# Designed miniproteins, single chains, continued (4), part 11

Each design is a single chain, and the fold is of that chain. pLDDT is the mean over its residues in the fold that is shown.

## One batch from the design tools (miniprotein)

Design m12349
Fold by ESMFold2-Fast:
Order: structure tokens, then C-alpha cells, then sequence
Structure m12349 (fold): chain A 98 residues (1-98)
């Protein structure tokens, strides 16, 4: 099966600079654990690149990421982009459930 290339754009709302730095560090730790890459950071915006072998792996990563911000008590918007519109819609729908 062709690997699934996913981009995740994170926006942190009403976070202090200290909270943004802590969130970025924890996101980088999760990314390393899951084999993803932090592609960039600009203030409250963090961009992640992830190549998943299965849809289940992609869903799990997105869920873990959303739960990370919830556990930190941060208001975060996550937007998933993929070359597959079907996968993009499925992942964004999973984010709405979290």
C-alpha cells in the first residue's frame, strides 16, 4: 500500500509564550516517539509532517496529539491536510469527536 502523507497544522489559542514553548516541546517528544517530524513553528503555530503506513496509524497519531493538548489544558485547533481528500475528511472528523 502507498504510504499516507499527512500534514497537521496546530494553532494554540490564548496561550502564553511559556505554554507555547512547553506545548512545542511535548509535541516534538510525541513526534519522535511516533516517527513524525516537526516541520516548523511560528509563535502559536506548529506544523507536523507524518507518513503513516495505515489509516489506523494516522488516526491514532491525530488522537494522541489532540489528547496531549487536552491534558495540558490548552485550547488548540488541529487541521489535517492530505493528498487524499477521503483520508483528510476522515481524520478531521476524528478530531471533531475529541
Amino acid sequence: MKPLHIGIQITLHNASPEQIDEAARRVEELARKKGATVAGQSGPRITISFVAETEEEAIEFVRDLAELFRKMGLDATLEVVSSSKELQEKLNKELEKL
Scores: mean pLDDT 80

Design m12350
Fold by ESMFold2-Fast:
Structure m12350 (fold): chain A 58 residues (1-58)
Amino acid sequence: MIEKVAQANLTAQKMIEEIKKNGLTQERLDALRRALLEAGASEEMAEFTVRAVREKYG
């Protein structure tokens, strides 16, 4: 459980960098949302973060 949360946090950071470098796609936004939820973010916080990333890089 603890190791999965740490891995999910790293995955979320990597997805943001991937979007920044290689462009914004719905698949990458969906992966970011899943990683944030696995890292312990609420659905509201995950949705807010995904929307902010979409507005910044879309």
Scores: mean pLDDT 78

Design m12351
Fold by ESMFold2-Fast:
Structure m12351 (fold): chain A 105 residues (1-105)
Amino acid sequence: MTLEEVERALRETRDEIIKAIEKGKQEGKSPDEIFAEVARIVGRRYRELAPRLTPEQQALLRKFYLDLVDAVRDAVENGDSVENIKKKIDELYEKALEELRRVAE
């Protein structure tokens, strides 16, 4: 995969997760139901992308997705606003992009 393709895949994952959280809250879903949907999205995206990545990119993607799942779990369980959850996701996403740019050149 090119760096641009990996960056696009991360952006698409971020956007899909944010939409799932917004929709789940609008529909009155429980924190557990929202978290389960986010974990499903992350797992699917990882399985689709990992075979196309270098070992170093795969390790970075795995770390990003684990950090993302943990952050979403904590935020949803604590009843954080959608805006605060988005901010946490955006911070993790930006960090992942910086690390990918360092290793992929």
Scores: mean pLDDT 79

Design m12352
Fold by ESMFold2-Fast:
Structure m12352 (fold): chain A 65 residues (1-65)
Amino acid sequence: SEILQRAIARAVGVIIRSGAKVEIEVKDGAIYVTPVEDSEKAREAVREIARIGEELGLETYVKLE
């Protein structure tokens, strides 16, 4: 899906720019985002990635501890 590819590209950009430890998994057309560190930087990155998925109309799930 072109939309899914665009979402992933933007999400990767967020991770690179923030330097946060965040995992992204794509399963059945949905995006799963997991913060792997307890930091405000990771929480902000996760929120931004979730916003990207929401804006593009993709199912986006955040795994919170």
Scores: mean pLDDT 80

Design m12353
Fold by ESMFold2-Fast:
Structure m12353 (fold): chain A 90 residues (1-90)
Amino acid sequence: DLTDEQIEKVIDAIIETLKSSTDPEVQKAYEILEKLKKEIKNPKDIGDIVTLIMAKLGASEEEVDAVFDYFLKKNKNPKIKKIIEEIRKW
């Protein structure tokens, strides 16, 4: 399993990659992740959010629904659940 420090480094690499894109949808993903990284202190929770945002950018609608349902059931923190629901609506 990845350590919290390793997860944070992976998240930072993903954010840098999204930031360098000229695609408006990818730029929106970057802006959302930068904001959430400041609000969420647990690297594993941020990792879950990154997974959901990447699914929104590249997965089918049915796959996105399945992934969001999984992470909503997995997460017990009401604040994180609310963030997942807001990303789902994006």
Scores: mean pLDDT 78

Design m12354
Fold by ESMFold2-Fast:
Structure m12354 (fold): chain A 83 residues (1-83)
Amino acid sequence: AFEEYVRLVLTAAIASTLAKTRGDVEGAKEWLKRELVRLGYVSEEEADAMTFDELVDLAYQRANELEPEAIKELKEIGKKREE
């Protein structure tokens, strides 16, 4: 859950940064779509029908759903690093 949470947050953040800094919304959308389809959160057909903002919102929504489990896994990883 932690790795999936981090991947979703980073994927959304990187896509948003690419769209904002380079103005390449289409490229950012295609990259974000490909990652979300690969992770199984949307089909290609569903992702093609969505806007870039809707794909970013979906990624953050899925990350928020995983956050409690990700925090739990992070605490366990932290304990292992202290030992």
Scores: mean pLDDT 74

Design m12355
Fold by ESMFold2-Fast:
Structure m12355 (fold): chain A 72 residues (1-72)
Amino acid sequence: MSTEEIVEAVREAMKVAGKEKLSTAEAARAANEIGNAVAATAVHEANKYLGKEEVSVEEVEEYARKFGARGA
């Protein structure tokens, strides 16, 4: 899965939630509504990695690029 696909999924989740930052629970609900689990997984992993309760799309993108570069 590409970083661009992850970012687009998270952007759609933010649109559905009407928020600039998403918690793991908010991302899971939005992902169910749009039919794409990618947003929920990406937000959960970014929150875990950064030690935060909620993340912006920019923070998810940065995490995804760093994670991809490490051959995950």
Scores: mean pLDDT 75

Design m12356
Fold by ESMFold2-Fast:
Structure m12356 (fold): chain A 94 residues (1-94)
Amino acid sequence: MSLEEKIKENIAKLAQKLRDLEDFDTLAFLVESLNEILKKEENGADKKEVLKELIKTFEEVKKKLEDEGKLTPEIKKTIDSIIENAEKLLKEEE
């Protein structure tokens, strides 16, 4: 599985876990943030900038869940996997 495919799979998994937790506020934040990143990409944003925004988004999601007491070890591993794979892609672009 490519790094991009791993990121997409883990984003889908995270979204499902947020739904299962009934954390619709964090889910809405994630969806809105991803839509803004997609708009930037569509408007010709640099791939490096897109990846940095993606990493920032998932770090914010992680912090929000930690502050709410909802950051389980399983959710943490899923978010950390997204960040690590995005950082690997970012290093390939730098």
Scores: mean pLDDT 82

Design m12357
Fold by ESMFold2-Fast:
Structure m12357 (fold): chain A 81 residues (1-81)
Amino acid sequence: MKEEKIEELKKWKEKLIEDIKEVIKDKEIAEKMIKKIEEAYEEMLKNPDLSREEREEIVAEKLKSLIEEIKELQKKLAELK
């Protein structure tokens, strides 16, 4: 049971990373998103009994910090030109 859940988490991570690489054309942003997904995966490995909703919450929380960083970068770029 636990091994099946870990394998499912690994497949989920691999698919999401591939999706990010295909959809996100900006390599730097894609790399930052992949790093956040890897961090979410590490957190999920500590508690592999997480529901789909709980996994989505972890991903959303990690991505929220990245979105805030991107918004700050966009503000700084707007001040420059």
Scores: mean pLDDT 72

Design m12358
Fold by ESMFold2-Fast:
Structure m12358 (fold): chain A 99 residues (1-99)
Amino acid sequence: KPSEEEIEREVLGALILIQLTVGSLAAKRQGHEKLAEAFEKLGDSVARLVEAGAPLDVIEEVRKKVTEINKLLDQGKFDEAIKKAEELTKWVEEKVREL
């Protein structure tokens, strides 16, 4: 794979991890412990996915799904956001296993 794609993958992965870490900290500050735990578990799985060298399109799909989760949070749909984060964690772990 070209060096440019590799850099894009690593940068995108890092941005997703920062976003999830900030989201977890914000959730804890607001008393949403289950949401914070869901984001921490998702972050751990995304870190493994990036370390496993997942293709850029897979990392982009994760970013898209994290954006959808954030839209649910903006709407105050915390339970739906938690479920989507847990589903995404399972999907990411399956992708890591396939690599």
Scores: mean pLDDT 85

Design m12359
Fold by ESMFold2-Fast:
Structure m12359 (fold): chain A 96 residues (1-96)
Amino acid sequence: MTPEEAAEFDADWIVELLRNIAKRAGKELTDEEVEEIRKQVRDELLKAYETLSPYEYNLRLAYVRAKAAMRVLGLPEPEETPEGLQAAFDRIRAAL
């Protein structure tokens, strides 16, 4: 799998998750908003895939996913730490 293919695959998964989160929260995402988020997520993950180790990539993937979900819910940006990501997950769960 190329870095581009890996980033596209993960971005598609995140976008699908965000559509479901938005629907559950009673929010509508426009096709333009979805494409903007998809592009931003893809670009961040592509850079991460090319520059980070597999362990660092897993943390970045979780961070990018949580950050995008919190943006959709109107919540503050998470910290890129295991503790920050756990706090983000708890806030997302409380908002749904």
Scores: mean pLDDT 81

Design m12360
Fold by ESMFold2-Fast:
Structure m12360 (fold): chain A 66 residues (1-66)
Amino acid sequence: VEYTEAEKESIKSLIDRDRDGKIDEADWAFVESQLGTSSPFARFFDVDGDGVLDEEDIAYIEEKLS
């Protein structure tokens, strides 16, 4: 899966819980809290399409947003 700039902005907006325009440790802690779940939020970040968010999905997103 490849992220466009628009998709990165959408992902940042969803992760940025305090709406300060920065993705910090607290925002990533929220994403990590969704590990192993199939919630609508988790499924949005599911890179492999199996319906479950795992650590590899988070690592991939973190790399792409860096």
Scores: mean pLDDT 66

Design m12361
Fold by ESMFold2-Fast:
Structure m12361 (fold): chain A 94 residues (1-94)
Amino acid sequence: MLKYVEFDSLEEGKREAAKAGARQAATGEVTIVRTKDGGELYSVGTQLTEGQVSLYKVEVYDQSGRLIATFTVRVERTPEGLKVSIVSEEEVKP
């Protein structure tokens, strides 16, 4: 089942879309991130490193297909589940 998560700001939405994209690449779970004005964000995660702690490159696109941010996301596999955190953010210039 698709999950929807809504955020007030585009900046917060970009970060959460990056985490969702990394989680999707790691587990196959799909989460759609939206801003409060109804804008959907799409993310594509690519695994960079292997192991219990993995780094992912995640590209975040707006609903028109424009690349708006690129993130490096850390995914740690723990007995309690996945811990997903932003390592770095590179904003795409307009």
Scores: mean pLDDT 77

Design m12362
Fold by ESMFold2-Fast:
Structure m12362 (fold): chain A 67 residues (1-67)
Amino acid sequence: AEKYVEEGKKYEEEGKYREAAGKYGKALSIKPNDEEIRKNYEKMIEKLYEEGDFKSARAAEAALKSL
């Protein structure tokens, strides 16, 4: 989980929100009850909507609801 959180944070800092969401999503699949990872994942969904990447944002929302 920690490795994926660190990778997600690096992508987030680079503005690569799709890649960051993927890493945070993997971390959340390992720790589904971790509120901080969940908040970071939700933040990436918001960023994807803001950038117009609706396909990635909707996929991430569906993944979150299945956890």
Scores: mean pLDDT 80

Design m12363
Fold by ESMFold2-Fast:
Structure m12363 (fold): chain A 75 residues (1-75)
Amino acid sequence: MLSADQLLENALNTVLSAGRNVGEEALKLAEEARKDPSKLYDALGYIKDKGNGGSQMIAGVATSTVNTALALQAR
């Protein structure tokens, strides 16, 4: 079973990879999320808004991963 930290790291890596294809602002948001995981939602929202249909689906899956990780941390 992946730890909450590993799930958050996987989501961040997904956001960084998608951000490189979306643009510099997406990368900046992803770097901010690396320092503060609560900002992952901001980075994911930007990718979902500015990305293509594939990026939107990836952002949705990554958002679910972040929600699961935060629920595990709250336990």
Scores: mean pLDDT 72

Design m12364
Fold by ESMFold2-Fast:
Structure m12364 (fold): chain A 109 residues (1-109)
Amino acid sequence: MIDPEKAYLLTAYQKGIEAVNEAVKEGDFEVLEIVERAYAADPTSREGELRALVVAAKYYILKEKNKPKDEIIAETRKLVDELLADPSTARQKAIEVGKEILKLEEEKK
């Protein structure tokens, strides 16, 4: 009865928002600039919010995996470039990051 794709998408949204709020609190302005680029790249489209949340959720995953900051910045910038090259992939990428987040949370139990 529960759609697993919707669960993954909601997880990506929730953790994306949480990651942005944490980056603001920590003063991680480089990550915030990368997320803003994903959001602002198409000012005619409201789909910028989904792209920004996908990038923020990816940042959350990389931080949870204890990746070095330079690798986190490089991977999130690469994801922005991929999302801007093909914006239609944003929903599928959100589902993929949501799945990875749920697996990481299950490993913490």
Scores: mean pLDDT 76

Design m12365
Fold by ESMFold2-Fast:
Structure m12365 (fold): chain A 97 residues (1-97)
Amino acid sequence: SAELEEALKKMNEKEKNELLQELSRRVVELTKTLRLGKDPEKAEKELEEIEDLLKALGTDDPMVLSILAQVYLAKDDEEKYKEVIEKILALNKERAG
């Protein structure tokens, strides 16, 4: 039934949103760690792993792109940050119909 398919889709979105919230919190923690100069190689490696995971989750989702922007800010990558912000703006414009 259409109601069952809708419920399964909503459950998948909830799990995805919970994961994205966790990743966002982790990026904030790693940004603080990098700023303190403690274990920078370990923090940078974890940011790269988070970046790869976010890309695998799909860059068609504005929430994924928002967290990816946080990763690029943590890495001080202004060019990649701008690319992600432009993608967010484009997706929001398409969704506005």
Scores: mean pLDDT 77

Design m12366
Fold by ESMFold2-Fast:
Structure m12366 (fold): chain A 74 residues (1-74)
Amino acid sequence: SEIDKLKEEAKKKLAQIREAVRQKAPQEEINALLLEAQKIVDELVKKLIEQKKYDELREFLAWVQAQLREIAAE
């Protein structure tokens, strides 16, 4: 489904951000990846709201927040 594709894109983008942080990439590169991730997350949130999948939305946002906290701790 379109939602499943967006979830996979979000996972891939967060993995790219984690790797960039681990490699001590320039902040401009990390910020660019974060903006790309935000666009994917925003589109996914809109589709989940449209389909009234509020439980899945809450779980997804909690997962994203947890991933970003882990990346920040690297």
Scores: mean pLDDT 87

Design m12367
Fold by ESMFold2-Fast:
Structure m12367 (fold): chain A 54 residues (1-54)
Amino acid sequence: LSEEQLNELLDLSMEMISLAVDLIIARKAGDKDEVERIQKKLDELSQQINEIAK
């Protein structure tokens, strides 16, 4: 992995952590629509990380 790819992976990983916190908050609030939105975003970020990490 290049330095550029490592920095991108770090940024995406930090975004995933932030979304995981938001997911917990949304679940506590019982906001099902927000939970689904965040879960979809997490899936998209996971795909991006997997693509870079290859």
Scores: mean pLDDT 82

Design m12368
Fold by ESMFold2-Fast:
Structure m12368 (fold): chain A 91 residues (1-91)
Amino acid sequence: SAEDLRKAAAEERKRAIELLKEYRSLPGNSPDVVQLAEEAIKAAEEGDLKKAREYAVDHALLSTNPQTAALAEEAVDEVTKAGSLLKDADS
């Protein structure tokens, strides 16, 4: 149902925010890269999944820490899933 899809999208969005917060807490990232994660969190919390994904992709590309890069890539996947589920719910 559309309601189930929206609930699934909310859980994927929540997971993306958790991953981005974990990314922000890890050492070895420049302030500019941390700022991209903060902007991605803000966009995701506001429901702007397209903007959240754009910021998440940017910080994944700029990561100097392999663990941070992995978390960033997982956050991109979760935001992408959330956006897809919302589109399916509105179909």
Scores: mean pLDDT 77

Design m12369
Fold by ESMFold2-Fast:
Structure m12369 (fold): chain A 74 residues (1-74)
Amino acid sequence: SQAELRKRLEEAGIKLSSSEIRELTRFAQLLGLTSEEDLELIVEYLKESNGDVEKTKELMLEEARKRLREVLLK
């Protein structure tokens, strides 16, 4: 949820606006990246992107595509 993502970002020392957190949460929901592990992954993507929301969305989309390919191959 948005509250869980906000909490993890605060714990990680990452500063995002409420609108940015909301957009990332909605995008994560759209892609099915809603587990506790997925929230940790999103935080890692934000660290790698130096807080760049658009770059983080690109990494999230790549992960969703990778998971889809793995499902289709199994």
Scores: mean pLDDT 82

Design m12370
Fold by ESMFold2-Fast:
Structure m12370 (fold): chain A 73 residues (1-73)
Amino acid sequence: MEAHHAEVQAELKANLDAVKEAILSLPSKEDQEQAIEQLDATIEQIEQLPNPDQELIAGLRELKAEIREYLAK
């Protein structure tokens, strides 16, 4: 069952990587900043759930940090 769990985590990582590429491909920094605000809202909503997906929350927070670091350069 751990192998199946690892497969689910790999899918999550692939989806997060796709979201990152999509945001970084946006034509303006304004659009990228708006996408980051949407990520913040999504993270907060997930954290309010009775059984929040901690792996998803961690992945989204890491994604946000990476995009913010990119925009700061």
Scores: mean pLDDT 75

Design m12371
Fold by ESMFold2-Fast:
Structure m12371 (fold): chain A 70 residues (1-70)
Amino acid sequence: MDAQAAAGADALDKMAAESKDPEVSEALRRLSEAIRARDSQAATRAASRLEDLGALDDALDLMSKAIAAA
């Protein structure tokens, strides 16, 4: 597994665990799973759900920081 992909997925898992919104938490977990599985279709669906929930920008910021730190 790519270290950057793992770092991004781990950041999403942490955000999901800290989220008070179960829908945001579920969408973050789906995105993390899709990244780990290299499933572009599942990743797109999860990202679209996060966008609808207004959480996509926060998720992308956390992933970018985690990847840059890896």
Scores: mean pLDDT 81

Design m12372
Fold by ESMFold2-Fast:
Structure m12372 (fold): chain A 97 residues (1-97)
Amino acid sequence: LAKKAVEAAKKALEVAKKAGAPRVVVRGLEEAVKGAEAALAAPDDVEAALEADVGAGLAALAVGVALAAGEPVPEEVRALAAEAADAAGKLEKRALA
């Protein structure tokens, strides 16, 4: 899960930067990558799992805000951000079990 969250978030960030996505989306994805990498480095740390979910949530919120404002966000970025959020949410659920 942590590795999947990192891979999805990193790919989303790369695609977003190449496409010139809105700055808010890029920054949200940078937080998603940071949180997911922290969880990958400390797989038994509940706080790291929570940071991964928070980071992914910020990226998802940023995408939603940008789209609501009429800003162009590539479909691949939207799909990868959703994949990263799903993986991070499952990671948090496992950490809290």
Scores: mean pLDDT 80

Design m12373
Fold by ESMFold2-Fast:
Structure m12373 (fold): chain A 86 residues (1-86)
Amino acid sequence: AAEKAVELLEEAIELLKTLDLSNENARLALLFAGAALERAKLEDYEGAIEYAELALKYLDTLTSPNAKKARELVEEALKILKEALK
């Protein structure tokens, strides 16, 4: 279950790396998605959820197709991480 969330976060990070990183919101989305991935790998699912929600906050300000796809991947990972806490 959590392995799928890690895979989704890794895919989202690759898409985020293709964005214009001169945009602060794109940099912050990448930073927080990376932090969420690190926490998920450490099995700190509460920390992973907090950072994934922060990544989504900044992703919601971005309108490019790759940003939208990254947002969908982070949202799916977030669902899996929340289920892992139950």
Scores: mean pLDDT 87

Design m12374
Fold by ESMFold2-Fast:
Structure m12374 (fold): chain A 59 residues (1-59)
Amino acid sequence: MDDVLAQVQAAYQQVQQIAASLPDDQARKESLKVLQPLVDAGVLSEEDAEDMINKALAA
């Protein structure tokens, strides 16, 4: 029941860490790799994944 939410939260934390550690272009690329399994599973759309990356980059 909560496993989907937990997976999304864990992925977002990884994306935030990537965004803090890498330049925006590289952070976007690496973050997309982290979110890809969730997109493939139908948990997130590609649009949702992009939104998460943009939010984490807080540019």
Scores: mean pLDDT 78

Design m12375
Fold by ESMFold2-Fast:
Structure m12375 (fold): chain A 77 residues (1-77)
Amino acid sequence: MAAELRARAEEVRALAPVVGELVAKQYGEERGKAYEEVLLALADMLEAAARTGSEEVREAGEKAVLELLRKKREELA
């Protein structure tokens, strides 16, 4: 479980700038940066969950990432 979460965090972290660049080219730099920020927050959450082994940390991080995504969507609307 921890190893799986850590591997996923690494993958998301590596893909964040690529996804951000693709979104920026299609929808503008501001939206691209927002997508990169949300993906980096997701990677940080997965890494923290893997590091602590805590379901509570994973759930709290998941909620925080979803809240950040909602806020960024509202900000960019």
Scores: mean pLDDT 76

Design m12376
Fold by ESMFold2-Fast:
Structure m12376 (fold): chain A 58 residues (1-58)
Amino acid sequence: AKYVVCKADATALNDPSWVIPKGTILEVVEEVDDNTWKVKLCGTEVLVDKALLEPFNE
């Protein structure tokens, strides 16, 4: 699976009341467009700004 980490607190684009904390490791599900990735957090899929994510290499 492809993993990324949040560089800063990231507000979910599809639900602005949901904030993903800086340093959270997320599984990439899908690239929705050039600026938006669908990631999985605790079994839930959320849309996040790609600019707030960096690759997490194990």
Scores: mean pLDDT 77

Design m12377
Fold by ESMFold2-Fast:
Structure m12377 (fold): chain A 89 residues (1-89)
Amino acid sequence: SMEEIRKLTIKLARLTVLHSALYYLKRRIEKNGLTEEDLAEFERLYEELKETIEEILNDPVATEEEKELAKKLLEEAEAIYEEIKKLAE
């Protein structure tokens, strides 16, 4: 339905905003060093990103291309999280 397409569009928009926020936070951490506040903010955004991706992967009107994009952005976020964890040690 058109309502289902609208809901999917909102999820996809949220996915791009969350990914951009994580990338910006990564760049800020690389420049200024990691703080406990930065780690907490990253973990909150990362959890929201994972939830949004799960919603897209389980969305009945999402295309294969949209699901592939969601998986790619999850892999990129996981790679960023591994880099940040290394900075905490």
Scores: mean pLDDT 86

Design m12378
Fold by ESMFold2-Fast:
Structure m12378 (fold): chain A 115 residues (1-115)
Amino acid sequence: GLEEELEQAIKNEDVEKVYELTLELLEDVDPAALAEALRSRDPFEIVEVMGDHYLLGALLGQLVLGTSKLSDDIIVAILAALLTRVSPEVVREAFGGVLPQSLLDEAIRLAEERR
């Protein structure tokens, strides 16, 4: 499934594939519910909103807690895909306390470039 492909793409540091798979996983997620869950910074609310997308839900939960072990390039790919569904303000509110400002700025720049 898409979750297994995402796990392999992360393991292989395939940044472009991580971005593409994250976009596919987010297609059926309600953007308003996702924005509220991210603003809450509650990993359980994020996992609930992501539903069957258990791996992406867990990864986003780890990111809001500042416990992520992902490389910067993979984090940027995930956040850039997330920015197709939620505003930059939501991303800065969710992750601004736990991720470097430079990494958030890179994700926003990449998302704008891919429009």
Scores: mean pLDDT 87

Design m12379
Fold by ESMFold2-Fast:
Structure m12379 (fold): chain A 66 residues (1-66)
Amino acid sequence: MPVRRFPLSDVVEALRRLGADDEAVRAVLDYLFSQGARLEDGVLVAPGEAADLVEGLLRAAAAPPP
């Protein structure tokens, strides 16, 4: 199954840019882990749908607010 790798720092920064506090960041990471994502040496390794969710978060964080 194809997996994608994301630096954990990039994911956390994206979530914080979207207004997430420490509890929200932890909740999102827990959800990703429930979908099969793993943390390896500071890198989030995400399969399929979990990878798509992370990419969506990164894209949303890069979009200007309305």
Scores: mean pLDDT 80

Design m12380
Fold by ESMFold2-Fast:
Formats: structure tokens, C-alpha cells, sequence
Structure m12380 (fold): chain A 69 residues (1-69)
């Protein structure tokens, strides 16, 4: 739980920076999907899949940030 949430916190920071740089909607959508997947896997007790979902979301947002820098 805590490790996945820490990754989501980093993902939220990146999404905020994308929005600040003029990106909109897409970053919020990617973050929202990652947060939903993490929540659903944690509700199932699957911390490993929750961690994978958080990492996937972070990776997508990092890729998006590089495209707007």
C-alpha cells in the first residue's frame, strides 16, 4: 500500500507540472486511471499489482512530461 501510494504521489507531482506547462486533460486522465487501478488492486489485497499500476501511471506521465518540455 505505502510504496504504491508513494509512487502515485510522485505521479501527482508530474501531472501538476504538465498542467503548469500548458498540458491539460491528458495528464489528469492518466493519473486518474492509475489511481483507480491502484485502489482496485489494494481492495483485492494485491499489493504487487497495485505497485505495477502505480509504476505504469508514473511512466506514462514521465513520457508525457518529456513531450511538453
Amino acid sequence: GEEAEKILEEAREIAREIERLGGRGGATSVLGMAEKDVREFLEQGDEEKALEAARKGLEGLRRMLESVR
Scores: mean pLDDT 82

Design m12381
Fold by ESMFold2-Fast:
Structure m12381 (fold): chain A 68 residues (1-68)
Amino acid sequence: SLEERIKKLQEELEKRKAGLQARADTVRDGYDAAAKIFEAAGNTSEAERVRAKGDEDVARLQAEADSL
């Protein structure tokens, strides 16, 4: 039925949102880990750049999820 097709589309939309949130978490963790490596190496400028880029990439993924 049309209602069953709509339900499946809604389920796929929610899966896509959940996938984007999981990806944002993975991206955040990856950039945090990379920044800590640069900090441990004494490269604070690269650590700050990596953290800033991570924040931007996470914000973009969260905005994409929120737009669905």
Scores: mean pLDDT 87

Design m12382
Fold by ESMFold2-Fast:
Structure m12382 (fold): chain A 89 residues (1-89)
Amino acid sequence: GPLTPEQVDEILVSFARMALSVARIGLDTLRRRYARGEISADQYAAEVARLTRDTLALLDRIERQAREAGARRAIEAVREARREVLELA
């Protein structure tokens, strides 16, 4: 059967938090690879920019679904995740 509004909100919050966690792992991995000399400064900057852009695009998609569903907790979770992604980049 159809999900309740509360279940939809909870699922979208989980998606936003997962997107942030994946971005944190990716950025940390890139930072460690750069520190070890495995990638150049230009490659590091390009990969960070790409990961940041792709993560923000994913968060925008989650926010659109959250707004359509009236999922207020998910909208706030996306705003928090977006802020943290921009701070990490």
Scores: mean pLDDT 90

Design m12383
Fold by ESMFold2-Fast:
Structure m12383 (fold): chain A 78 residues (1-78)
Amino acid sequence: MEENRKRFEEARRKALELLRKHPDDIEGVAKEAVDLGISAPVLERAAREAGLTDEQIAALSDAYVKAYKEKMEEELKK
């Protein structure tokens, strides 16, 4: 129970730091989150906490789905 909570908290913290360091780079943040194994709901929650607008969160979710598909395609090409 505690271990799952810690992993969630750590993922949320990492997502929040990515958003704070790169507030205008939605695509880059989404790609990095996918590479770090951060789930879309955790990233969206971190974006909310970082003060992103609903429009920015929607763009982030779209970018996350795109980055996830691109990562899956690259792994399948190997």
Scores: mean pLDDT 78

